Designed miniproteins, single chains, continued (2). Designs and how they scored, part 55

Each design is a single chain, and the fold is of that chain. pLDDT is the mean over its residues in the fold that is shown.

## One batch from the design tools (miniprotein)

Design m6006
Fold by ESMFold2-Fast:
Structure m6006 (fold): chain A 66 residues (1-66)
Amino acid sequence: MPRQVNDGTELEPGDVVELVIDYLGKKKGTRGVVTHVGDRWSVTVKFEDGTVETVHPSLLRVVGRR
């Protein structure tokens, strides 16, 4: 089930996530895959537009796992 995260430790590499707000020129609902979890405040995501960004996990909602 989709769930909003507030802590990067709740995420794992390979998690499919989406933005909960418009951010970094991407619209709310833009999907991506977690590539790296740095700490509880920073998660690296490769978005479907091909960009890789480090974002706060509170901006993400988990929509699936691979």
Scores: mean pLDDT 75

Design m6007
Fold by ESMFold2-Fast:
Order: sequence, then structure tokens, then C-alpha cells
Structure m6007 (fold): chain A 100 residues (1-100)
Amino acid sequence: GAYLLPAEGPVVAPVGGEATVTFRNVGDESLTVKAVLVPADRPDGAPLEVSDEKTIPAGGTATVTIRVTGPGEYLVVLTKSDRVGAGDPDNVGGAPVIVT
């Protein structure tokens, strides 16, 4: 299967800018995903932002860029692009983002 992990520790992004997060696929299967920005204290809540689709090959890496608007702690969650809605509970990876 596909397993997506953040390649680095927490990403720091400027208020009103963009967070760039790198994920590695440590699994043996490629996966097409969207990145969703959610508050860190409400990861199953309504998404604040959604990225374009990205395909991450087996054993490869991909960089996703997502807009950030307010200061605080967030999570960039990867969800399968074939799922309806940004609240797919089968998220396949997440990375902490600090906006300051």
C-alpha cells in the first residue's frame, strides 16, 4: 500500500503566505492526493484551504504548496483525490505547520 510521511519536521510559514510541505511515500504503491489545511486542534473539521491534486510515486517524494491566512498551528493533511469531500477520514499523511 501507500504510506505518506512528512520528510521534515514542522514547517514555518508567514501569515498570508504559503506553506510548502514535502512528503515521502514509503509504501510500494503510488497515490494521488489533495492537501487540506486544517487547524491543529480540529483536524477533522472543515478545511480552510485545499490544494491541487498531486501524484506521489512509490518510494518517491512530492512537494505540496498550500495557502495560509492567519497565525496559529495547523496541520496539512493528505487525502485521496478520488474521495468526495475534504473530510475523508482515510487521510494518508499529515504535517504540522506553524504560521507566524
Scores: mean pLDDT 70

Design m6008
Fold by ESMFold2-Fast:
Structure m6008 (fold): chain A 60 residues (1-60)
Amino acid sequence: SMEEKVQEAVDRIKAAPSLEEQRALLGELIRKAMTSTDYEERKAYEKAINEALKLLEEQE
């Protein structure tokens, strides 16, 4: 499902060894959200972006 693919993308960001790589992966999700014409697909990418942003900003 799209949600499973989106979760995989979030997991890749979590597993990335550097902030630079995490930001690059986040950028790809943002690009996909901005260019998607399907509401459900866009919603899924937006959810992944929000989870990734929280992960990067809220980590101690």
Scores: mean pLDDT 76

Design m6009
Fold by ESMFold2-Fast:
Structure m6009 (fold): chain A 75 residues (1-75)
Amino acid sequence: HMTKEQIEEAIKLLEERLKKDPNNATLWTALGQAYLELGKYDEAIKYYQKALDIDPNNTLAKKGLEEAQKKKEEA
């Protein structure tokens, strides 16, 4: 429902925030979600893994990782 341009702008803002707060699992999860929406499954998996390395109990990162892995298999 977002355009690719809107997702790319969101990624830029998330990357800027992560420069100031690199240990924020929520921001890494949001970055993973943005790449998942772009169909960039390898990048989505990588960023969800970073979120889980920081917070192993992050439910959104766990679900996002499972979805990204499944979509990569189906793509």
Scores: mean pLDDT 85

Design m6010
Fold by ESMFold2-Fast:
Structure m6010 (fold): chain A 57 residues (1-57)
Amino acid sequence: MPAEPELSPEVAEVAREVGEKLREIGDETDEYLKRHGELLKQGKYEEAKKLREEFLK
């Protein structure tokens, strides 16, 4: 267990859950941006447009 400032058990659990959700949203967004960028670099504009439409739906 790391030596860190005292957190109540409730606060620590909420922070963990919020962190997990934010991480999931960030990971999904990063994957989308990476793939979209690759499609644009390959000149596959139609596929990039379709990916964007599905992500933003």
Scores: mean pLDDT 71

Design m6011
Fold by ESMFold2-Fast:
Structure m6011 (fold): chain A 86 residues (1-86)
Amino acid sequence: MDESLELALGPIFKGFEELLEKLKDENADIEELKKKKEELEKKGKEVLELLRSAGMPEEEYEKLEKELKELLEKFEKELKEREKKK
């Protein structure tokens, strides 16, 4: 992978990993996590569109889009499970 792609998307994916970990913390502010998720989703989509416009191969774009979608689905699943336990 181009190092510029890892630099651009790395913080987004890391941010989702941190959000998923924070959802396991009973003291975490759920509203703050929701806002951070929305910011990361927006930034991730902006970065993917920028990379696609810059000539990223379609297979690489589809792979990264799928990874972002899977992270969003994991967050929503963990959030719903957390809200049921409150």
Scores: mean pLDDT 76

Design m6012
Fold by ESMFold2-Fast:
Structure m6012 (fold): chain A 62 residues (1-62)
Amino acid sequence: SAVDEAIATLLHSPSRADRLRAVATLRELGDPRAVPALERAAAHDPSPEVRRGAAGALEAIG
């Protein structure tokens, strides 16, 4: 599914740009199944941009 593909990209892609696109996709879909992956990214992603994006997505979904 689109949600599962975006979650996999967010957690496993070495590309910062691909992870940012995954955050945008998960925010757009608004599916609460993304919440654990977004929480992990907001806390632990090496990119500050991805961490901020994930935090914003969590606020939009919650």
Scores: mean pLDDT 88

Design m6014
Fold by ESMFold2-Fast:
Structure m6014 (fold): chain A 56 residues (1-56)
Amino acid sequence: SALVRRALELLREGRGDHAGALLAHVDVELAKQVGELIKQGRLEEAERLLEEAAAR
C-alpha cells in the first residue's frame, strides 16, 4: 500500500494528523487505530502499526 507507506513517512516527519487523514481514504479501521494512538501521544506504536500494514 503506497498510501500506507506515505502515511508512515508523514508520521515520522511529525505530521501525525495528516497521516491519519490520509489513512482514512485507504483503510478506515487502520485510520481509527492510528488516530487514537496519535491522540494519546503513542507515536512509536502508531509507527509500528503502519510499518506492519505497509509490509503487507
Scores: mean pLDDT 80

Design m6015
Fold by ESMFold2-Fast:
Order: structure tokens, then sequence, then C-alpha cells
Structure m6015 (fold): chain A 59 residues (1-59)
């Protein structure tokens, strides 16, 4: 499965995309928050799931 480092790198990419768009869809915003909580908890698999959902919601 993905590492915490890989999940964090993917989340950073999603955050940069959200900033570039200037508007974050509610689904993406929620998924980003859930990914951040999972990273703080040390749960790489959960963090990756939420980061993937955030990326999908951003396009």
Amino acid sequence: GPSLEEARARLDGALELARALGVTPPEAAQAIKEAQRALEAGDAARAWEHVRRASDALG
C-alpha cells in the first residue's frame, strides 16, 4: 500500500491544484480535511483513499 510520504506528496499536489483553481468544490474540501486527519493519525491507507477522492473531485 502507499506510504505516509507518498500520501502527503499526493495531498500537496491536490492542494496546489485547488489553489490554482481558486475555487474548491465541497467534496474536494471535505476529502482534503479527511486526508489531513488520516496523515496526523499515521494512517497511510486512509490518507491515500481521501487524497484520491480529493483529486477526483478537483478533476
Scores: mean pLDDT 83

Design m6016
Fold by ESMFold2-Fast:
Structure m6016 (fold): chain A 59 residues (1-59)
Amino acid sequence: HMPLGVRVRRVREALGLSQRELAIGLGVSVSTVSRWERDKATPSPRQLAALDVLEAEAL
């Protein structure tokens, strides 16, 4: 099991997205994506579901 922050960053990088582009796609702020990648915040259940879909597409 990867830490959440590492998982979010790997999915984003696999998709070739900047933090800003991922934030736009998920309807969140860039600071929210940055906090997720630093394990300083946890995505909501809706954002986790969206990240799971993106992970399936990236990996």
Scores: mean pLDDT 79

Design m6017
Fold by ESMFold2-Fast:
Structure m6017 (fold): chain A 112 residues (1-112)
Amino acid sequence: SDNEFLQAVQALDKEALIKLVGKENEELVNEFVETANKLIESLKKAPDAEIILKFVKLLLELAKLAKAPRVVELIEKYLPAIEEAVKNKDHIKAQLIYGKLVRDLNEKAVVD
């Protein structure tokens, strides 16, 4: 479940994500993919802590629905620090914490 979920997330595969989280959550999947695309564009120009926080919160909700417990655990570990960075308008710190989360997701949540 964790590996299938992360593969669908990395591909931004709406159909695969909908299958994992349920058709009733299609709007949440659409918001997630839209936010992911905004985050990708933001990371090329200037870090945006609010976009990072929105993306990570949506990823957490989808991970819970997809029953991806390792992904949930890793996001919950990093989420408070990202929320603090947003409160302080520390866009660079939010991006650094996000980078650590992405690294840990690839290294610890995926078996491959």
Scores: mean pLDDT 86

Design m6018
Fold by ESMFold2-Fast:
Structure m6018 (fold): chain A 62 residues (1-62)
Amino acid sequence: MEAEEELRRLAEELKELAKEPNTPEKIEREIELGVKEVEAAVKLTVARREEERERRRREELL
């Protein structure tokens, strides 16, 4: 929940940065940040689901 808000804000900052002069270096940074945001969002969501299951700790199929 909280981390999702941070990811959303980072996306907004990327849009603001895009309004600045589009230099090749700037574009590369935007791409890297965008990729990291997507990866972080996916992993965060997966981790949250795993943590909820682990807290129950009733999966004794392992």
Scores: mean pLDDT 69

Design m6019
Fold by ESMFold2-Fast:
Structure m6019 (fold): chain A 69 residues (1-69)
Amino acid sequence: HMVLRKGDVVPADAEVVRLVKGSFLVDRRRHTGDPLPVQLDPTSDDPEKRRVYRGDRVVLGEAEVRPVA
């Protein structure tokens, strides 16, 4: 497990297991082309909102994640 904080670049694909602070938002424009941050939540029914991908940048918040590789 690792903790990602505002300003961090995600080093490896991982599952979000817990939000340490209220909201957790990542910039995924390198993968999607969309500059709008994605809000992640481990309780979401959308698997894309429960994962971080290598190269995502944390814009807001803090979360505990589990690498999948």
Scores: mean pLDDT 78

Design m6020
Fold by ESMFold2-Fast:
Structure m6020 (fold): chain A 74 residues (1-74)
Amino acid sequence: SLRELAEEAGISQGTVSRAVRRNGGDRVKALISLAVEAIQNGDVDAALKYARAAERAGASKLTVQALIEAAKEV
């Protein structure tokens, strides 16, 4: 469930729920969008948590690796 995904990743269920709604129910797109937003805000810890949550939700290894590399460049 969305709750279990948020709890396992150590992220806010409310934040994830809103992002999923904005992305038409697509959990992978929602978590990727949250990771990108965290990178833009300079929040490396949040960016890495969202990138790993996206990986667990089914994001491609290439996408996850790109997000982690972008987070480290901040």
Scores: mean pLDDT 81

Design m6021
Fold by ESMFold2-Fast:
Structure m6021 (fold): chain A 80 residues (1-80)
Amino acid sequence: MDARIAELEAKAEAGDAEAAFELGELYYKLGDNERAAEYYRRAAELYEAAGDKKKAKIALANALSIAGDYEEAEKLMREV
């Protein structure tokens, strides 16, 4: 798992939105909510830069939900 995390971190640093999203999911499953929210936000920024507004909204909603901003997360998901 650690080797996979390192690989995904390198890809996310290189601008891979999918790698950043997968890191968000992975850290969430590991119980690291702070890092999960961080990588979901990064995925949202990278998807927005790529023009994928739907995936950007999903990633941002996941970050907001983990941070406890449930109303903003729900509002954003209704736009998807």
Scores: mean pLDDT 82

Design m6022
Fold by ESMFold2-Fast:
Structure m6022 (fold): chain A 76 residues (1-76)
Amino acid sequence: MEEEAKKLVEKAKEALKEGKIDLAKEYAVKAVELRPDSEEGARVLARVALAYAKAGKLDEAEELSRLAGEALGRAG
């Protein structure tokens, strides 16, 4: 499901640009679930984690960072 995962990555990036961090999280998590070995999916999860940290949601930022690190480990 390469096309589906890529579409979710693009939607997550778009949601981040609009400040919709909760929506960006949903898309990024689904993208990594579809392609656990995707470096691009791991990178967008890391961007979402940063957005949560900037919003002051540190607990969620930490969990998202852990997920991104695990996905990057599987990709590399």
Scores: mean pLDDT 80

Design m6023
Fold by ESMFold2-Fast:
Structure m6023 (fold): chain A 76 residues (1-76)
Amino acid sequence: SEMEELERKAEEYREKARRLEEELRRLEEEAKKEMEEHSEDEELKKELRRRIVLGEASVEVYRIAAIVYELVKEKL
C-alpha cells in the first residue's frame, strides 16, 4: 500500500531525527567539557560549535522529511 509506504518513511525519518537529537545532547555535553578543559583553544571551540550546528541542521532536515511524507500521506 502506498499509504503504508509513506507512513513507514515518515516514521523512519522521525526515528532518525530522535536518535540524532539524542546523539547531539551527548555531543553538546562532551563539547562543553572539552571547551572548559581547553578554554584558550579558539580553533577547537570553533570546530566543536561547527559540529553542533551541523548536527542541529541535520535533525531539522530529518524532521522536515518526516513532515513531507506525512503531508503526502494525508493528501492521498
Scores: mean pLDDT 84

Design m6024
Fold by ESMFold2-Fast:
Structure m6024 (fold): chain A 85 residues (1-85)
Amino acid sequence: SEFERAVEETLRIAQEAAPEFAALEEAGRLGELEETLKRADELLQEAGEAYRAGDYEKATELARKAAELAREAAERARRLARELA
């Protein structure tokens, strides 16, 4: 489903950027992404709640927003991690 694809995309993006997140955490700079990552997680939780309630349209919209924020965080993490080198 579109919902499942959006959730899987969000999780894939986060997993692919895990090395950059780890490098930023070690450097004490993960806080620069903390609010964006927190919001993405909140949106995934809200998407899951909407899905369980049968509101598939809202669930898909929220999951897509989570994917967008995850992509933003990953791009910023890669840029910041390059600055650490």
Scores: mean pLDDT 85

Design m6025
Fold by ESMFold2-Fast:
Structure m6025 (fold): chain A 86 residues (1-86)
Amino acid sequence: MTIIITLINANVGSKIAAIGVGVEGQLAGGEMEVKVEGDKVTVTIKNASDKAVQSAIDFAEGVEKAGGKAKIEQVGDTLHIYLTPP
C-alpha cells in the first residue's frame, strides 16, 4: 500500500519525526518521497510494509496523545494521515 503523511504547522522536531517514519519505510523496502514547504511536510511511502504502516499509525497516535490532531483515512490502497502537532 501507499502511505501519505501530511504534517501542518510543523516545528523542527515534528518535521524530523515525520521524515524518520519515511526513512523507516524506505529501509523496510518501500519508496520514500519527502516534500517540505515551510511548516508543511508531506511524506509519501510507496510499497509500504506492515511495519511502515504500524509506524505511521503509532506516529499519528503520538501526535494526538501530545495534544495535537490526527486524522486517518484509507482510500483504496492509500492510507492518508493528516497531522497538526500541538
Scores: mean pLDDT 81

Design m6026
Fold by ESMFold2-Fast:
Structure m6026 (fold): chain A 66 residues (1-66)
Amino acid sequence: MEEAEKLVKEINKLLEELRKHRDDPAAVRQLIARINELISQLEKVDPEKAKEYRKKFEEELQRIAE
């Protein structure tokens, strides 16, 4: 659905921003909050896609924690 595609695009964009700003703790915290919000919205329209992107998000968080 168009709504799910739009949310996926925004999530991918924010994940890329998270990679760019991984050395800035304040930016990382704000990006994490935004990504969580978008994934929650995605869960309402496409739970399967939300599950997929939550896994990708957790992988990015593990990379930053290293």
Scores: mean pLDDT 81

Design m6027
Fold by ESMFold2-Fast:
Structure m6027 (fold): chain A 78 residues (1-78)
Amino acid sequence: DIEELKEGLLRQAEAFRKMAEAEDDEEIARELLELAEELEELAERLEELSPEEVEERLRELDERAREIADRIRAKRAK
């Protein structure tokens, strides 16, 4: 239900904030914080969105997380 989804999003946002706190690279840390903020924003707006809109937002956030992961890999490869 919407409440469970909201709790899940907020827990994931907290996890990304903790990852950012542990991250030595300030650029990657900022990107992790931005992802956390977007998850928190989605959680707050769940009541305003249709299920289809929520799925689209979740897809966009997943793509953002993959982009951050790619940046981490790229920095380690150099």
Scores: mean pLDDT 80

Design m6028
Fold by ESMFold2-Fast:
Structure m6028 (fold): chain A 92 residues (1-92)
Amino acid sequence: SMAALRELTDLLVGLAREGYKIEVEVEGGTVTITISGLSVPQVIALALRLIGLSLDGLDIEVQVEGDTVTITIRGLSEAQANALKEAILSAS
């Protein structure tokens, strides 16, 4: 849903503003976001929020490896994908 995409954008922009290292890659309607330097409680909190957004209709895949969370979002328009990337990078 558009509401879920907005909530995800706000979450990721918030993390970027807090100084976390966020890498964003766009390939068509697929966005891959890598967040590094998270504590264990932050990884758990982020994963739970992402599960909630997936249940609210976003096509989200989450991979966790140590202090790094990789988020793959599919099914976005090219405009939506680029807007998400721009929002995150502008906050970094």
Scores: mean pLDDT 84

Design m6029
Fold by ESMFold2-Fast:
Structure m6029 (fold): chain A 74 residues (1-74)
Amino acid sequence: SQEEKLKKLTKEAIKAIEEGDKKKFEEISKELAFLSLELSPELQEKALQILQVLVDYWHTGDGKKAIEELKKLL
């Protein structure tokens, strides 16, 4: 389902942040952005919240905050 795909990519983003893998994080962020264009309206709002956390992490480097916020969205 679209929800399971969103959940899987969100978990992969958490792992990339935990590992400090900036290249994998960028790749997963792109996949999440593309997936967001194909989601139902109900999932779109959640996807936008996830993407905002990823954008904030890219600018701040605050991995702890990003992981905590992403876990709340699972």
Scores: mean pLDDT 86

Design m6030
Fold by ESMFold2-Fast:
Structure m6030 (fold): chain A 72 residues (1-72)
Amino acid sequence: SELEQLLEEIDKLIEEAVEAYEKGDYKKAVELLKKALELMKELEERYPELAKKLEPAIEAIKEKLKEAEKKL
């Protein structure tokens, strides 16, 4: 399903971002987290009923992004 594909893509991007951050590649981590947020926005637009449930995850990604950007 489209929902499952989007969730898989978001999960992979977050995993790759965490790996990049752990390796000190903050620029790559920022790029991957920004892409994850774009897909989360697409998910909210396609599935508005999930928006409320997705809020904590989106906020968590935004916080990770701020942390990575501070390292640049």
Scores: mean pLDDT 84

Design m6031
Fold by ESMFold2-Fast:
Structure m6031 (fold): chain A 60 residues (1-60)
Amino acid sequence: MQEKSIKNSEELAKIAAERGNYELAAKYLFNLADQYKIIGDEQKAEELRKKAEELLEKAK
């Protein structure tokens, strides 16, 4: 279940960013970060959270 959710969120974040919807892309990256944290990959979760914050700054 987690693997499918992670892949889906990655695809959605990529599509949103390609369409210029950085706020939506950031939302999916925050969701991805939370999923990686749940499975114990804290380093990846932190990386994704920082990326999401960066995208939010670009959206404003």
Scores: mean pLDDT 78

Design m6032
Fold by ESMFold2-Fast:
Structure m6032 (fold): chain A 62 residues (1-62)
Amino acid sequence: AEEKIAEARKLKEEGLKLLKEGNVQEANKLFKKARDLYAEAGDYKGLAELDKEVQKLLEELE
């Protein structure tokens, strides 16, 4: 569980970086993998935080 949460967090950070660079397609692939890992680990707080961070960044890029 802890290992999956750590991997999900890493994928989230990499995805957010790619999204800031304008690489939306690759960012979305990483976010999907991160969400799947958070869900498998039962870390629904991590999943909710991921969604909030993605939404906030998208609002900043408009």
Scores: mean pLDDT 81

Design m6033
Fold by ESMFold2-Fast:
Structure m6033 (fold): chain A 68 residues (1-68)
Amino acid sequence: DKELEEIQKRWLEAREEADKLVEEGERLLAEYPDDKEKQEEGKKLIEEAQELMDETLEEAKLELEKIK
């Protein structure tokens, strides 16, 4: 129960961080559509967000298996 809440809390925190990265990345893509470097930066931030989420999901899955 409490362990599940802890896993969810960590997931939510990672999502907040990832959301910030995605928001920044999308902002760069939207504000600088003709700037190749800014487009690349924006895509990189979105990729970083995806990697963060993937890592957090893997950790959460491992902890969830233990709680079973």
Scores: mean pLDDT 80

Design m6034
Fold by ESMFold2-Fast:
Structure m6034 (fold): chain A 60 residues (1-60)
Amino acid sequence: MLKFEAEFESIERAIGGALIAIGEDPEAKVTVEGTRVRVELPDTPAGRRALEALRELAAE
């Protein structure tokens, strides 16, 4: 299982990240707490893609 946790610069970006994760992998389990996003994903190509998208969004 892949896990990702990060604080985004804004609540809007945190919500955007959560939506991207679900869009890339519908099996993603996402928890949004203000600007903090926690995601649990299966170790699949879709899950890995969702993680990279989240990391890129969080880095900006």
Scores: mean pLDDT 76

Design m6035
Fold by ESMFold2-Fast:
Structure m6035 (fold): chain A 74 residues (1-74)
Amino acid sequence: SREELEKRLRELMERLKELAREAEKQGNFKLAENLRNQVELIETYLKEELSSSALERLIKDLEEAIRKYEEMLK
């Protein structure tokens, strides 16, 4: 459902905030800034009436991006 998709997007947003703090802690300030910018963009998307298909695509792309960020911060 749309509500489930929006909830998942909010969960991913919180994970990006956590990763931004970890990046900053490791001295990777460029990654921390990029992650914070990504959070701001997601907050903008949550204010927009995106279609379910657009939300699903965004969630998939973001989940893939988060996996890459987690590997970078290992």
Scores: mean pLDDT 85

Design m6036
Fold by ESMFold2-Fast:
Structure m6036 (fold): chain A 83 residues (1-83)
Amino acid sequence: MEKLAEALRIVVEVLVEEKKYDEAIKILEAAIEEYPDLAEAYALLARVYAMMGDLEKAREYLEKAAEIDPELAAKTRAEIEAA
């Protein structure tokens, strides 16, 4: 799981830098469908939605990440607020 989370983070960073938010969301949604307990995918979705200005969806995915990994969710929330 750790290698998958790292790969998702790298791919999402590249897509976000290219403003390909829809592609990043699609990849993360596919990851959640296959691995519904992968907290990193929910945290990354929250970050992508926050970058798009969709704070309501960002909050929703942070809550889902917190149900699985509250420490990861807290870290991701802090990163979003610091940006």
Scores: mean pLDDT 82

Design m6037
Fold by ESMFold2-Fast:
Structure m6037 (fold): chain A 50 residues (1-50)
Amino acid sequence: KVVQAKMAEDYSWVVPGMIIDVVLDDGKKIQGKVLRSGSYKKGEVIDVEV
């Protein structure tokens, strides 16, 4: 399942398949799989597979 979440911390670069910590709208921290390469700052929106 793909969910929209916020980055828990800054990443200089992520690649598809990486497992990262993200924060859901309710403040719950989960692990999700990266779907697209990019650089992200804490609090930026990202789509992850859970």
Scores: mean pLDDT 82

Design m6038
Fold by ESMFold2-Fast:
Structure m6038 (fold): chain A 100 residues (1-100)
Amino acid sequence: MEQLREELRNELLGIADLLEEIAEETEDPEVKEALLEAARRLREAAESEASARELAEVVREAQRVVLEALKKTEDRELILKLVAALISLVGALETARRLE
């Protein structure tokens, strides 16, 4: 049980790092700000005593941000990184579901 919570925290921190990397590479300022805010919220949730439900809500919001970024992104390398982030967010949501 504690291992699942630590796994989820590590997953959220890894996703936050990836979103920050994508934000630095994007030239769309709206996409950049949305990705940085999503990364900040994921990092804050990972470092807090947030409940599994609260963690799942932050993950779902990050998924929404990544999906909107995908609609505005034409660069293939950024698209692949955004898809990787989305897959990781799906994994984190499943980990959060098992924690409850």
Scores: mean pLDDT 84

Design m6039
Fold by ESMFold2-Fast:
Structure m6039 (fold): chain A 67 residues (1-67)
Amino acid sequence: MKGTITLKGDEKSGKAGVEAAEKAGAKATYEVKGDTVTLTIEAPDKETLQRAAIAAANAIEETKEAQ
């Protein structure tokens, strides 16, 4: 299964999001355009996709707040 999330962030935020999604058992890639980060997450099932997306979104937000 595949999902996409888009949030405000930068390269550091995108990398943190990918790492969080991978820790949750998913595969992820990121792209930065201007001040937005888009993550594409792929997981074997919907439950893993949901958890990976939540983990990635939290990691991106925490990375922005830490600046």
Scores: mean pLDDT 79

Design m6040
Fold by ESMFold2-Fast:
Structure m6040 (fold): chain A 64 residues (1-64)
Amino acid sequence: MEEEMLELAEKNIRSALEAGLSEEEAIAYAVHELKLLFPEVSEEKLREIAREALRRVKEEREKE
């Protein structure tokens, strides 16, 4: 479950950053999308997952 949410958050953050959104806007976008699919999960936990996803996406981009 958590890994699935993290993978989805990474996809959403990559798409948002490629669209020219800031890191903060990308996190907000990922949280919004995750809330639609996992409404029972707290917003605080979704934000933590989105921040972890952003960290992973940034590491991937550094290794281009």
Scores: mean pLDDT 80

Design m6041
Fold by ESMFold2-Fast:
Structure m6041 (fold): chain A 62 residues (1-62)
Amino acid sequence: SVKGMKVVAIEDYKATEPEELDLKKGDVVEILEVVDEDHLLVKSLKTGKEGIVPRRYLRPAE
């Protein structure tokens, strides 16, 4: 149900693993997949890069 949604990073996130994506606060990303209860696979609309980020760093973009 959340696939294809646009969400906004509410804080900077620094990738700690190779599969993760760096985010800056205010970056808009598209949800590609739900990985687990705490992680989403997203695509940055700014850079086009894809990676995993913790859900807690994201809010729905209105």
Scores: mean pLDDT 82

Design m6042
Fold by ESMFold2-Fast:
Structure m6042 (fold): chain A 79 residues (1-79)
Amino acid sequence: SRRLGELLEQLREAVEAGDTERARELAQQIAELAPHSSPDDVREALATLIEMQQEALKQGHEEIAAVLAELARELARLL
């Protein structure tokens, strides 16, 4: 749970910076870790990803928004 939270915080920083490559790397790490996390942690992560996706869209970072949407879809499959 702590590692998942750390990765989500790093992902938020990448979204704010418009760093698409870093966002993809972090999304992959989150997707790999999420199946080993509690359902409550996965639900919280999913809510955070939806929030980040809206932020990316507001900033015009459509490619990052797409990465976040794909990650959110993967996490939703675990619930």
Scores: mean pLDDT 87

